# Ledger of designs, part 87: designed miniproteins, single chains

Each design is a single chain, and the fold is of that chain. pLDDT is the mean over its residues in the fold that is shown.

## One batch from the design tools (miniprotein)

Design m3009
Fold by ESMFold2-Fast:
Structure m3009 (fold): chain A 88 residues (1-88)
Amino acid sequence: DEKKRRLIELGAQLGLILMGASVLKIAVGGKLDEKIEKLYEIVEKGIELLKKAEELIEDEEVEKLIEEGEKLLEEAEKLLRELKEEAE
């Protein structure tokens, strides 16, 4: 059940990023809207990968989707960090 745990953790982290982006959008808006929209798109792609992983029963295919989702999470975390710096 290690892969299910990783999928749950990935979903939780993506959810936290989405919350952070939503708070930033309320706090700043304006010039950051395009970057916040890009962050929402990355999170949506991650959620789509999680949905695909739920339909798979083969460990190797699930592992590849988890790896892709983890890369999207890293991209989203980087973008959120950049957004926080610009919101200063």
Scores: mean pLDDT 76

Design m3010
Fold by ESMFold2-Fast:
Structure m3010 (fold): chain A 96 residues (1-96)
Amino acid sequence: MRTPASREAALMILLAEERPDEVSQLRTNYKKEVKKALDQGDKDKAIQIAVDYYQQLYDEAVKLGYISKKEAEELLKATTEDITNLVNSGDTSVIL
Protein backbone atom coordinates (compact mmCIF):
# COMPACT_ATOMS: atom_id res chain seq x y z
CA MET A 1 0.00 0.00 0.00
CA ARG A 2 1.39 3.41 -1.03
CA THR A 3 -0.59 5.90 1.08
CA PRO A 4 0.73 9.14 2.67
CA ALA A 5 -0.19 7.76 6.12
CA SER A 6 1.84 4.56 5.49
CA ARG A 7 4.87 6.62 4.39
CA GLU A 8 4.60 8.85 7.50
CA ALA A 9 4.36 5.78 9.78
CA ALA A 10 7.45 4.23 8.13
CA LEU A 11 9.43 7.48 8.55
CA MET A 12 8.40 7.78 12.22
CA ILE A 13 9.60 4.21 12.86
CA LEU A 14 12.94 4.91 11.13
CA LEU A 15 13.46 8.17 13.05
CA ALA A 16 12.67 6.44 16.38
CA GLU A 17 15.26 3.74 15.55
CA GLU A 18 17.98 6.22 14.44
CA ARG A 19 17.34 9.00 17.01
CA PRO A 20 15.47 7.27 19.88
CA ASP A 21 16.34 9.77 22.66
CA GLU A 22 15.68 12.85 20.50
CA VAL A 23 12.40 11.45 19.10
CA SER A 24 11.28 10.37 22.60
CA GLN A 25 12.02 13.84 24.04
CA LEU A 26 10.24 15.62 21.15
CA ARG A 27 7.21 13.32 21.47
CA THR A 28 7.00 13.76 25.27
CA ASN A 29 7.19 17.57 25.03
CA TYR A 30 4.72 17.58 22.10
CA LYS A 31 2.14 15.49 24.02
CA LYS A 32 2.44 17.74 27.09
CA GLU A 33 1.99 20.97 25.08
CA VAL A 34 -0.82 19.66 22.84
CA LYS A 35 -2.77 18.28 25.84
CA LYS A 36 -2.42 21.64 27.64
CA ALA A 37 -3.78 23.50 24.58
CA LEU A 38 -6.69 21.05 24.19
CA ASP A 39 -7.51 21.24 27.94
CA GLN A 40 -7.74 25.05 27.51
CA GLY A 41 -10.06 24.63 24.47
CA ASP A 42 -7.47 26.23 22.16
CA LYS A 43 -7.79 24.01 19.08
CA ASP A 44 -5.82 26.42 16.86
CA LYS A 45 -2.84 26.26 19.25
CA ALA A 46 -3.12 22.44 19.49
CA ILE A 47 -3.05 22.21 15.66
CA GLN A 48 -0.01 24.53 15.50
CA ILE A 49 1.86 22.47 18.14
CA ALA A 50 1.14 19.25 16.19
CA VAL A 51 2.24 20.82 12.86
CA ASP A 52 5.47 22.14 14.47
CA TYR A 53 6.19 18.63 15.85
CA TYR A 54 5.74 16.97 12.43
CA GLN A 55 7.85 19.68 10.77
CA GLN A 56 10.71 18.85 13.20
CA LEU A 57 10.38 15.11 12.42
CA TYR A 58 10.36 15.71 8.64
CA ASP A 59 13.38 18.04 8.94
CA GLU A 60 15.27 15.23 10.74
CA ALA A 61 14.26 12.76 7.99
CA VAL A 62 15.71 15.19 5.40
CA LYS A 63 18.95 15.53 7.42
CA LEU A 64 19.27 11.71 7.56
CA GLY A 65 18.66 11.44 3.79
CA TYR A 66 15.41 9.46 4.03
CA ILE A 67 13.39 12.03 2.06
CA SER A 68 14.08 15.15 0.00
CA LYS A 69 13.27 18.67 1.22
CA LYS A 70 10.50 18.84 -1.43
CA GLU A 71 8.98 15.54 -0.20
CA ALA A 72 9.14 16.85 3.40
CA GLU A 73 7.27 20.04 2.36
CA GLU A 74 4.60 17.97 0.54
CA LEU A 75 4.22 15.60 3.54
CA LEU A 76 3.96 18.55 5.98
CA LYS A 77 1.24 20.17 3.84
CA ALA A 78 -0.77 16.91 3.74
CA THR A 79 -0.24 16.31 7.50
CA THR A 80 -1.32 19.90 8.29
CA GLU A 81 -4.54 19.51 6.26
CA ASP A 82 -5.34 16.12 7.90
CA ILE A 83 -4.66 17.37 11.46
CA THR A 84 -6.65 20.59 10.90
CA ASN A 85 -9.68 18.73 9.50
CA LEU A 86 -9.69 15.98 12.17
CA VAL A 87 -9.19 18.30 15.19
CA ASN A 88 -11.84 20.75 13.92
CA SER A 89 -14.26 17.80 13.46
CA GLY A 90 -13.66 16.85 17.14
CA ASP A 91 -11.23 13.93 16.65
CA THR A 92 -8.47 15.16 18.95
CA SER A 93 -7.13 11.59 19.50
CA VAL A 94 -5.23 11.88 16.18
CA ILE A 95 -2.78 14.36 17.80
CA LEU A 96 -2.47 12.65 21.22
Scores: mean pLDDT 75

Design m3011
Fold by ESMFold2-Fast:
Structure m3011 (fold): chain A 100 residues (1-100)
Amino acid sequence: GSDEAVLESAEAVLEALRRTAEESKDPAAKELAEEQAERVQYALDLVKQGQVGIGGNLLSDTLRDFPRRLADAVNSGKLTVQQASDLSLTFYRNLTDVAS
């Protein structure tokens, strides 16, 4: 059903973020990927506990905010533009591999 599809998609995103964190050579990029994974896990746990509306909204917000968090990390000097680009590309590659 639609709830199963949402859970499967969220679990794929979580796995992709965890792989991205493990593959990240830069400590700041690794930390950002790990923090994003924790946010997705929190939203997913709410959905699994039956708080589907709240958890689903938090999951959607967390996924939409990831590009902004990367931009903020670059603007604050925590990541270079290259590190943020590499992190983004690694995440999308892992997401494609996990979701396939």
Scores: mean pLDDT 82

Design m3012
Fold by ESMFold2-Fast:
Structure m3012 (fold): chain A 58 residues (1-58)
Amino acid sequence: GEEILKDILKDIKDKIDTLTEDQLKNLISNLEEELDKVSGAIKEEIKQLINELKKKLK
């Protein structure tokens, strides 16, 4: 549920700088799938995280 998503987002943010390129790509894909299932503040937080992950791939 949404609580699990919040925990996952926090964990990802805490270790974003240590993720491999493959892990970043997989996380972006998974987070984009979750955007279809969520709304409000959590959706915006996921969008921001996706942008940060994409920035690290460049």
Scores: mean pLDDT 76

Design m3013
Fold by ESMFold2-Fast:
Structure m3013 (fold): chain A 80 residues (1-80)
Amino acid sequence: SKLTIEVERKGEFSPEQQKLADEVIKEVEEQAKKAAADPSLEGDVKVKITLKPLPDGSLEVTIEVEVGGKKQTITRVFPV
């Protein structure tokens, strides 16, 4: 299976938001690699991570996952 990971950073990040963004990206990449290594998984895996710094110091993360033509979107806000 082919794994594709796209990362989009929107706006200007504080040092704290940048550190959190890097940790989130790393965790998502590790989980995506583990999922793509599953021999029961059919088709290509595409993951898109969009990170947006919020004015209150929090970080909005949107993860779009496509596996074998099935799409799922997850949005989470992380307080910093």
Scores: mean pLDDT 79

Design m3014
Fold by ESMFold2-Fast:
Structure m3014 (fold): chain A 76 residues (1-76)
Amino acid sequence: MTIKLKKGEKYVITNTSDVPQVVSVYVKSGEVEVTYGDKKVVLKAGESVTFTLQPGESLTLTALEDATVEVSVSQP
């Protein structure tokens, strides 16, 4: 899915299923901070990161600049 964020805006992705989910975040434009547990990764346009979320876990996107992000969710 494609998410458009304004600078300072946050988007939370939560695994509401009973199985692990692989979440991939790709930044098409702008800059985004990805927070998962104690991990923080800053992604610039053209960069991506992948995390495996256990059931009930969340990943937070924080736009450091106006950004367009593509998120994919799959099973491991």
Scores: mean pLDDT 85

Design m3015
Fold by ESMFold2-Fast:
Structure m3015 (fold): chain A 56 residues (1-56)
Amino acid sequence: GSLTPEQAENEALAVEEMKWLNREIKEKEKSGKVITQDEMDALAQRAAERARERRA
């Protein structure tokens, strides 16, 4: 089916969220830090907050 404008916007925000998350992960990996599950969850939560901020 066709996406509604709202669904398309949410999908675009999710893509930007993933791009930001991947960049943060790469930066932490460059520092030689082992990312724990708790840290990964915190990054995912922050990415979700950023997506909401973009909607506001």
Scores: mean pLDDT 73

Design m3016
Fold by ESMFold2-Fast:
Structure m3016 (fold): chain A 79 residues (1-79)
Amino acid sequence: DEKKEKFQRMAKALLEWAEENGDLEGIARALGVTPEQARAILRYLAEKVPESKEELKKIPGVTDEQAEKIYEFLKKLGL
């Protein structure tokens, strides 16, 4: 699936960029989570494309509210 492949490449690039530049605060703010949660989310997305918001809840520390907000954001990115 070209759409899933594109999404995973984007998530991996964001994770690599954030680890290299230390700018997890910007990503965390965009997602409405902590920097630690942002790292965990990016790691998850680099390996897996979520099929539902429930899959995002499997990420340690992510609440129901955060999972819903993140999933909406990902849909706007073309998921």
Scores: mean pLDDT 73

Design m3017
Fold by ESMFold2-Fast:
Structure m3017 (fold): chain A 68 residues (1-68)
Amino acid sequence: KSALIQKILNSPRLTPSEKSEVIEFLNEYGTPEDYIEVEKFLNSTSPDAANDLQVYIGVRVLKHVLLS
């Protein structure tokens, strides 16, 4: 968990706002699967990876809200 958070903070591909959103999501709603998926997005060489990560987080937050 802590290692992934440090990796997010050190990522040159994410803005400070995006880093805060990802970390907040993981701390509040993150399942083990979410941690694996976020790490995959951080390791991706795709130019769409940052946008794909934002979409993933948005969908996951909506599912958690609907299940609450």
Scores: mean pLDDT 75

Design m3018
Fold by ESMFold2-Fast:
Structure m3018 (fold): chain A 67 residues (1-67)
Amino acid sequence: SIPETVTLPDGISGNLAYGLMLGAAGYSTKRAGPAELQGKVIPEATVKVKGKSEAELVADLKALVAA
């Protein structure tokens, strides 16, 4: 079953965070995430994944990078 939230560890790459969120939400994972997340480092965060689309998960990750 899909978990309600995922906790992202501090200092992981944007691509790794993308893969973790997609995998937890039940979507297919790929090696490369969106270009806007490449070379970015994600702070520790707990993010909602259940009931979210791929586009919503990407938007949430972009918000974490911008913060």
Scores: mean pLDDT 74

Design m3019
Fold by ESMFold2-Fast:
Structure m3019 (fold): chain A 71 residues (1-71)
Amino acid sequence: MKDPLDGADGSNFRRLDETRVIDEVGGHILPASSVPGYETLPDLDKEAFLKRQTELGVKALVEAVKKVLGE
């Protein structure tokens, strides 16, 4: 089973790509290697995430995700 501590810290994280993770709550983009259990995180729904972040007015996150999408 996955470590509950890892789940507590990583539960808000989603895989942005194979090397990067985004914290959907805190809005940080981190190297996957710096996030415990990154390999077990669900993939980010990039289109839904961009829409939601635009609604929240978090332009920095939208810009970072657009770079990953090649937009």
Scores: mean pLDDT 62

Design m3020
Fold by ESMFold2-Fast:
Structure m3020 (fold): chain A 81 residues (1-81)
Amino acid sequence: SMMEQFRADVEKVRAMIDAGAPLEEVTLALGILVAEMERNRELLSEEAQEAVDEVRARLRATPHPSRAELEALVERLEAAL
């Protein structure tokens, strides 16, 4: 299912963070993921839609998210899915 794919993709981003991937790579991967989730917004619960909106807003803001902030954003998506 699309929801199982999104959960798997969130887990891949978490694995990148845990492996010490560069913040730019993590930010790009997370950005691609939430853009795909937004394209499929109608398939998402209200909680998942709110999580996507929050993550997208933070990724668009400056300064760039820290590792701890990226970890919190991934945790937010995991909790909503």
Scores: mean pLDDT 87

Design m3021
Fold by ESMFold2-Fast:
Structure m3021 (fold): chain A 94 residues (1-94)
Amino acid sequence: MSILEILEELKEEILETLKDYPELAEKVGKVFDKLIEEVKKLLEEGRLDEALLYIRITFHEILELVKKEASEEEYKKVKELIEKYMRKIEEAIA
């Protein structure tokens, strides 16, 4: 699975987790779309380390947004998903 496919799957799972928070889901969806576009560009340029840094920074931004606008339950679920998908990304580049 490519990094881009992993990011798309994570986006879908997070948006499903946030289905009861439609305004937050829209904001998070837009953040993921920008992340995927930028990561694609960085990977095409051979800038893997910068792509990984951008992913980590954006995941932190998503977690802070969920923490602010959703409940503790959704925050924990999104955090677990991000940790799971970070492991998948690290496996994909090994």
Scores: mean pLDDT 88

Design m3022
Fold by ESMFold2-Fast:
Structure m3022 (fold): chain A 91 residues (1-91)
Amino acid sequence: MEEILERAREAGRKLIEAYEAGDKKSAEEYAKKLRELAKQSPEGAAALARGELLGEEVGSKEKADLLTAAMLVGPEEGAKKAKELLKEKKE
């Protein structure tokens, strides 16, 4: 369980890095891996559900995946990234 969660966090970090680098193809691949791994743990599933709700407000599947990654990666860096993505929902 914890190993799967750590792998999900790793995929989340790489997703954020690829997105910030503008590498859309790698971002999509890491997002897919993140979703597959997160579904396999209760904590990951909860983060996915939360990310989906927040991402719906932002209006982007990519941003929903980024919010899920931010919640799994860590509270400080994750909270900062989530705040940036949520502000984007206004425009």
Scores: mean pLDDT 68

Design m3023
Fold by ESMFold2-Fast:
Parts: sequence; structure tokens; C-alpha cells
Structure m3023 (fold): chain A 95 residues (1-95)
Amino acid sequence: ELNKKRAEELVQRLKEELGLPDEIIEFAQRLFDKAAEGVPGQEILDELFAFAKKMGLTDEEIEEIRAELQRAMDAGVTGEEAFILAVKLIAEKLK
């Protein structure tokens, strides 16, 4: 169950592993806080992809990330790891 402590732990992991700008880390923190408050994972993912589009990803790149994330989830990746994977895929496209 995603709680406030776990959300902070996941954000710290993203900051350490990916070296993302503070603005992206702050946005990820808000999404994890919403998930901890009980917002459904699909709504959190939709908000994450809306942010990715604002950051300069094309609709084609977002659809590629959605497809890869769906394949990972179909293979048994859990909601927390799916969020981390989505952020990693978005960060890779922003290079």
C-alpha cells in the first residue's frame, strides 16, 4: 500500500538514480502523494503523461511509452514499479 513515507522513498530513489531536475522531482512527489491519498493509478498515469507532453514529448513518444508500460504491467510489474518505469521512460525520451 502506497503511503506518504513510501512516496518520499520513491521520489528519493528517482532523484538518486536518474539525476532529474528538481521541477520533475517535485511533480513526481505530487503524483506519489496523490496515489498515497487513494487516487487511482490510471488517473496518476494520465496526469504523468500530460506533464510529459508539457515537457516536450510528442504524442507518438507518449504512445510508445504507454505501450511499453502496458507490456511491463501485463508481465507482472506492480503499480509502484510501473510509476518508476514510466518516469524512467519519460526521462530517457527527454534526452
Scores: mean pLDDT 74

Design m3024
Fold by ESMFold2-Fast:
Structure m3024 (fold): chain A 67 residues (1-67)
Amino acid sequence: SEELRRKAEALAEAAYYGVTVDPVVRRVVMHDTGMSEEEVEELARAYAEDREKGVELALELLKRRGL
């Protein structure tokens, strides 16, 4: 759905921002999603290399967590 894709885009962008700019945002992403630090870093790397792959990874993470 468009809503779920928007959430995936927001998650991928937040992960990237949290890893590269603001560690407080990284902590918030981990807390809100239950993702580990390694998972957030992997999502940030995927998004940095290929935005579409990053969004698809975020989408799968959201589906697995029921978010």
Scores: mean pLDDT 85

Design m3025
Fold by ESMFold2-Fast:
Structure m3025 (fold): chain A 95 residues (1-95)
Amino acid sequence: MYIVGADEEVLKVVEEVLGRKFTPLETVEEAIAKAPKGAEVAVFGDTMGEATRKAQELEKAGLNVVAVGTVTGDELKITGTDKAAIYVFEGLKRS
């Protein structure tokens, strides 16, 4: 499973919260180039609008976006999308 747009601190928090390990990638372009079709990807951006745009580009490339989120000051906000289901998680304070 892959994660795009998360720094090392966000990556650790997401891995702890979701109980899953992620392979960090810096850009949408890197994820499209390196991830196999149908791979699960979590996407982060400075705003939900940016994160949603990144998620749409990844989905168009044949990747499965499982989470979209933002990191805003002390808050990590994650909204999950798994095809017909939306998972909303508003969790841990980012220090």
Scores: mean pLDDT 66

Design m3026
Fold by ESMFold2-Fast:
Structure m3026 (fold): chain A 86 residues (1-86)
Amino acid sequence: SLLEELARLLEEMAKAELAKDYERFDQLGERLKALVEQLDPALLQEMWQRVEERLTEWLKENPDASEEELLEKWLEIFREVVREMS
């Protein structure tokens, strides 16, 4: 599904940024733009709302979380939401 492709693309972009592979990050960013244009805006909004609500609850219990821990948890929640909506 397009949502599963979005999840894989965001994971690849995160890995590219951690590796400081900015050329790959830019290439993946262009693919992200093309993919987002194919997605229903209402579906994206619902997905984003579900992710934000779950992440906000996790942050309330983990106020001292590092940026790396926050990114890992965001990706975990995002994958769960994508699986539920696919």
Scores: mean pLDDT 80

Design m3027
Fold by ESMFold2-Fast:
Structure m3027 (fold): chain A 75 residues (1-75)
Amino acid sequence: SAAARRQAQAEEEAKWREEFRKKIEEDSELDKGMAEGLGEMSISAGRLSEDSEKEIEKAKKKKEELLKEAEEKEK
């Protein structure tokens, strides 16, 4: 029935949304690890690389794209 098909579709969307949420959380943990490493390097080596900061920004931008894709599939 149409109702059964809508329910199945909703369940698939929920699973896909959970997968994207997991990817976002993994990216967040990576960013945290990088920030901690850069902080330790700054203390011991006396400076941080501007390039490292740009890499963190790039990773955050990719995370935003994944969020937008998840929102579009909610249509």
Scores: mean pLDDT 62

Design m3028
Fold by ESMFold2-Fast:
Structure m3028 (fold): chain A 55 residues (1-55)
Amino acid sequence: MKQQQVQQLQDQMKNDLQKSGKQMNESDQDYAGTVIGSQAGQKSRQYQQQIRQLQ
């Protein structure tokens, strides 16, 4: 059961980052790519901690 919640969190993280990058892509595509890379690391760490608590 918790495994399904873990996958949902990972999917949400991926989708949210993709949507955020798309919005920034309106004027600063290169900048959005760099920022998303850095933020992906930070968000990934936060989701990893939440996943550990669920498991």
Scores: mean pLDDT 60

Design m3029
Fold by ESMFold2-Fast:
Structure m3029 (fold): chain A 75 residues (1-75)
Amino acid sequence: VDLEEVRERVTEELTPEVGEERAREMADLVVEAHEAGLSDLEIIELLVKAGVSRETAERAVRVYNAVLAELEAES
């Protein structure tokens, strides 16, 4: 899976809610934390610690998992 494509897709999906700059920061954090072996719950807590609302953090992780699954199925 191309992690740069995952970052861009997650950024695009979150941009309408949080703006492009914050969406990109969130996408980078989620991708890097997942690659480091963190669980979905641990990634949500990292996003909340970074100033993201819990609802938005949960959505970001859900979007990431959906994008990753879609791209893995196409690989």
Scores: mean pLDDT 82

Design m3030
Fold by ESMFold2-Fast:
Structure m3030 (fold): chain A 74 residues (1-74)
Amino acid sequence: KPSLVEQAEKARAELERLLAENEVAPEDAARVMAAMDRYIATVRDPNATEEQIEAAAREALRALVEALHRAAAR
């Protein structure tokens, strides 16, 4: 799982940059980063199933989309 973890960590860094560039509110950015951290934790868990990893990825994506929509409406 190292390559998937590396991809997730790189995505997390890019996500921080995207949230800052789009002037996402700190509260919304915190929710997105929390969802991303949960995804990374799930990927790092040797007992996690593929379904659990996929579910965590979908939650992170959902949080990101909601945050970007709120930033655009501001």
Scores: mean pLDDT 81

Design m3031
Fold by ESMFold2-Fast:
Structure m3031 (fold): chain A 74 residues (1-74)
Amino acid sequence: SLEEILEELRELIETFDEETKEKLMELVDKMEASTSPGERLLLANEAVLIAKENADEETYRKIGELLDKALQAF
């Protein structure tokens, strides 16, 4: 479910440093509040870029996978 995907995504985001965590959580919150598929895609792409710059390859790939699943489940 979308709820389960967003919960798993938020749990993974909690492992980041405080500054990065705040940015990623804000983007996920905006995605959840958005009614526009295009806006959600742009927000998800920004989150993936932030994760890529601030995490190892395995973690950023997991975030990308969860964001893709969330976009499909909205």
Scores: mean pLDDT 83

Design m3032
Fold by ESMFold2-Fast:
Structure m3032 (fold): chain A 63 residues (1-63)
Amino acid sequence: MMTQEEAIERLEEFRKTLPEHLRNSKLFDEHIEGLRNPRPDEKRSPEELAETAINFFRQIEAL
């Protein structure tokens, strides 16, 4: 199972593949913040949160 730090590292590596406007977006920073400081009601694992963020940005980029 992926640790919180490994999930953040995975998202930061994925960040490098995005166009500049998405890489430097507050939206991306909010996903990183969600991994660092998840809400008490967040039931997803760090791995699931990272996968969700990657899929979300892939979907935006595919538009």
Scores: mean pLDDT 79

Design m3033
Fold by ESMFold2-Fast:
Structure m3033 (fold): chain A 90 residues (1-90)
Amino acid sequence: MTLEEEAARVAEEIRAHPEDFVPVTLRASGETPDELAEEALRQAQEAAEKYKDHPITARAVELLGRAAAEGARQNPDIRSVELTLEPPPP
């Protein structure tokens, strides 16, 4: 399953169970693409652990971190990312 397909599924889960959704913002920075990717994954893992009682949010945060890490590796000019997990539009 691609990241886009997983994100679409998680968005549907949030729509079905809005009570299990918590807004989360991930901020990561690094001097190299690899450092930025590692920091993004670390931030996502910490957030997933913090919100483990909200399984949909934890899964969404994990996907957000993976997307940020892949973006960092594909775009070496990027040194920081800020991604906010928001409820999908109605």
Scores: mean pLDDT 77

Design m3034
Fold by ESMFold2-Fast:
Structure m3034 (fold): chain A 85 residues (1-85)
Amino acid sequence: LTISQALQLAKNKEFDKLRKEGFSDKQIDYLRAVVVAMDRFGLETPQQQVEDLEERIKGLEEMNQTIPEEVKEILKFLKEQLEKL
């Protein structure tokens, strides 16, 4: 299952299919958060979401702000899924 297919299943609320593919409930929460962010910012691909999230993290670091651990874990998860292509 590609990350694009996983995001489509999350968008359609087909969480049982994601669980059958080996995603944990926490990873499903990450997919849901990514779908919401992509819809809000008009992003079409998981690669664009990674680039947007990295740029936002960089901006927060330049302002000496603490980045939430969950945001770092979502970015790590997306990068790992893209590497499985």
Scores: mean pLDDT 80

Design m3035
Fold by ESMFold2-Fast:
Structure m3035 (fold): chain A 60 residues (1-60)
Amino acid sequence: SEEEIERLKKEIEELEARLKQVTADFKASPDSLENAKRYAVEVFDLTAEIIEKERELKKL
């Protein structure tokens, strides 16, 4: 439906904005292995969600 398309588009935009913020926060944070691991996990999770929602959008 049109409502589902608009919802998915908004969710993708919000996830992309969060990914940019997470990257900015990482660049501003202390250089540590712990911070690098946290960043890697967050990037993986956000990227996976974006891909899943984009795939759902293509099915509509």
Scores: mean pLDDT 86

Design m3036
Fold by ESMFold2-Fast:
Structure m3036 (fold): chain A 68 residues (1-68)
Amino acid sequence: SPLDRLIDRYRALGGRREALEDRLRADPDDAAVSAELARVTDEILRVGRELEALDPERFAAASDAWGA
């Protein structure tokens, strides 16, 4: 379903953000990683809003899985 695809995308973005945060901690001056982290963060906010509007309980469960 569209909702399941949105949840999968939201989870995938969370994992991508964590990987980029780890890379930025190792090299704080990496402008490319910093720019990608900003893009991923923006996409998380957008997808999260869509998911919350469709199913706030599933949004909460997905967000909690990130330790956010």
Scores: mean pLDDT 81

Design m3037
Fold by ESMFold2-Fast:
Structure m3037 (fold): chain A 87 residues (1-87)
Amino acid sequence: SVDDLIEETLRRLQELAEEYERRGDLETARALRNLVKTLEEVRASESPEAARSYAITALGIAAAEYRKRGDLETAERLEEMRRKLLA
């Protein structure tokens, strides 16, 4: 279901934020936690469908920004999450 996809996306973003925090990349960890917070808010206040649409857009923008700065690892991991939401 769409709700299950959003739950998986939230879990993966939280896990990724924790991974970057352990690596000492506090800026990336903070950015990922901000995505989690906003996605949780959209899911709670709107609908799972609205949360999915938001996540697709936000992950695409974030991936493009990390790719532009040369962080291909972060960009690809965000694109993988985005692709799962599009399936």
Scores: mean pLDDT 87

Design m3038
Fold by ESMFold2-Fast:
Structure m3038 (fold): chain A 98 residues (1-98)
Amino acid sequence: KAAELAREAIEAALKGDLETGLKLAQKAADLVGAKLTAQGKPVLGAIMAQGLKVALSQAVKLVNKGDLETAKKGLETLLSEFPNPALEAALKVIEEAL
């Protein structure tokens, strides 16, 4: 299921496991048939942003451990591979929490 894989991808990236995060994001894209086209990129971004909303609700519990800096790096990596304004907005939320 694409949404579940997207959530797992975001969770892996927020923990600093960028390789697993990118692999799971690609699997989510494959399941929805989203290819690297102009139409596919917004779909990938929306799926990743939805997963991030769930992951951020859990990340708030880890704020005092410096996990926000790890989360920022993870999101920057995903955003570089799957550029999308929704992911940029989510990254800004983490930056504001730092």
Scores: mean pLDDT 62

Design m3039
Fold by ESMFold2-Fast:
Structure m3039 (fold): chain A 104 residues (1-104)
Amino acid sequence: AEKHLEEAIDHARKAFDLAVKEKNEKLAQLVADALSHLIQALQAYKQGNLEEALRHVEEAIRHLQKALELAKQEKASEELIRAIEEALRHAQEARRELQEQIEK
């Protein structure tokens, strides 16, 4: 889960920078909210709090899904859309791995 959380953070940070560059304040805010939850998830994971990490990943996924919908609706750059999609993909993998660790 740690590797996918770090990858999700890196892609979300790139998406935030691109949203700011493209002057889409609402999209930047959604990505910033997702990034905050991903950072909190990584911190909880490092502390061994898998359930708290999972909760934060699920919140990040919700914000990233809304960001992706908005980016596509407003025809954001392909680079920004790809950055959000990659952040979402890694967040979803982190969620899967966290669920497996909690259930086993």
Scores: mean pLDDT 87

Design m3040
Fold by ESMFold2-Fast:
Order: C-alpha cells, then sequence, then structure tokens
Structure m3040 (fold): chain A 67 residues (1-67)
C-alpha cells in the first residue's frame, strides 16, 4: 500500500529532520551553536557541541519521540 509506505517514510524522515527543526526552537543558543546542531547527524553529536546543555538534548529527544 503506497499510502502506508509514504506515511512510514515521512515519519522516519521527519524524525531525522527533527534535530534540524528542533534547533530552530532551542532557547539560549547562539546562531553558531544552532547551525552546528542543525548539521549534527545524531543526538550524541549534538550533545558534544560546546554550549549545548543537557536540557537542550532532552528537548531534541522529545521532538524525536513526538515529531
Amino acid sequence: NEELLEKLKALREKTFSSIEEAASYIPGVDTKIRNQIKAADSLEEASKIPGVLPVHVKLIESYLNNS
């Protein structure tokens, strides 16, 4: 069923892109840090960025679960 496959694909892609999207909504980070988060391929990579706090990582994780 094309509809189900498209929905699953969109959900997975939305989960991957949610880190990039979440970066636009994270408070208390500079533009440089925000761009670094957007370029991160994973939560682990995002958490390594200087200026990213544990609370920011938790927010991104929540977006991954509720995207």
Scores: mean pLDDT 67

Design m3041
Fold by ESMFold2-Fast:
Order: C-alpha cells, then structure tokens, then sequence
Structure m3041 (fold): chain A 67 residues (1-67)
C-alpha cells in the first residue's frame, strides 16, 4: 500500500518527509527524483495518511495512490 507524493514546490519536501516520519513511523519512504514513494503496512494506514496530508499538510504537492 503506497502513496506517491510529487512536489510542485521542492522546498516543502523535507517538511512533508518529517511529518510522515513523526505521524506514520512504520512507513518506508523512498526519494525518487522530485517525488516521495511512501509504503504503508496496510490500506487503512495509507488512507489515514492520505487524509492527514490533504487536511493538515502544507500543500504544494500532489498525492497519487499506488498498488
């Protein structure tokens, strides 16, 4: 269960990465060009992370759900 975060503003990437490490410490984060691929332990945690980022995140990035 993965999310792909593509950063329109690359300056916010370290902030979003820090938020993910704090709120979802079980997630595995990989940097791929201007994107983060975030792997979660299950679908429920992925959906909670997506909702958190959409409601509490700084903006300036796009979220895509991956299989």
Amino acid sequence: SKLKLTFIDPSIQPFVEALLKEKFPEATIKKVNNSLIVEFPNEEVRQKAKEYLETKGPGGFEIEELP
Scores: mean pLDDT 80

Design m3042
Fold by ESMFold2-Fast:
Structure m3042 (fold): chain A 74 residues (1-74)
Amino acid sequence: MMKLTQEQVDAMLKLFESFTENSPTLSAELVLRLLEYAGKELNFEIPEELREEIAKKPLIDLSEFREILEKYQE
């Protein structure tokens, strides 16, 4: 399984902040769309386990998203 680099984590956190303009949380569906977008723009594979963990949560805030990404970071 590919691990996320610090640069990939930072880029996804910045995308999350852009998606949460004036909102503290994103739905799992929006976070999954963010991950697909990040994978395409940054040309890397999103771990399937990361997508599965996101899909199990109804709402995700920035701190929770960071904690999830850090689990898949080397």
Scores: mean pLDDT 76

Design m3043
Fold by ESMFold2-Fast:
Structure m3043 (fold): chain A 84 residues (1-84)
Amino acid sequence: SAKEEAKKIAEEMRKLELEVIRIAKEFKKKGITDEKVLEEALKPIEERLKELYERAKKIPAELLQAAGKEAAKEIEAERAELSA
């Protein structure tokens, strides 16, 4: 169903967002501040996110919004830690 597809997309996007946060934290911990090195590390994640966004275009916005809100809340605390 469209609801199940929306949940799968949101869960996968959440996993990729957390992976971005982990990579950024690891680079910060190692003292790596080179933007180009970070961009190269994030490139495969960006490509996977783009595929998920294309799939999301076929799902009703209401279902994506509900699933996306849950995913966003799950990563908010880890994003806040990186901005400190």
Scores: mean pLDDT 77

Design m3044
Fold by ESMFold2-Fast:
Structure m3044 (fold): chain A 73 residues (1-73)
Amino acid sequence: MEKELLELEEELRELAEKAPEEVRREALERLAKVQEEGAKIAEELGVEKGEEEILPKLIETAREEVERLREAL
C-alpha cells in the first residue's frame, strides 16, 4: 500500500510538470485536503491510526488526480 502511494506520487509529479498550471493547482489542493484530514486524525488518535485511516483515501485521491492530469494533457 505505501509502495503504491509512492508510485502514484511519482507519476502525479511527472504529469503535474506537463499539465496546465490551473489543473496542477487543483490536483495539489485536493491532495492537500486529504493530508490535512489525516493530520487531524493523527492529532486525535495518534500517528499510526491516522496513517491507517488516511492512507487508502490518499491513494484513491492520488489515483483520481493522476487520471485527471492525464486527460488534461
Scores: mean pLDDT 75

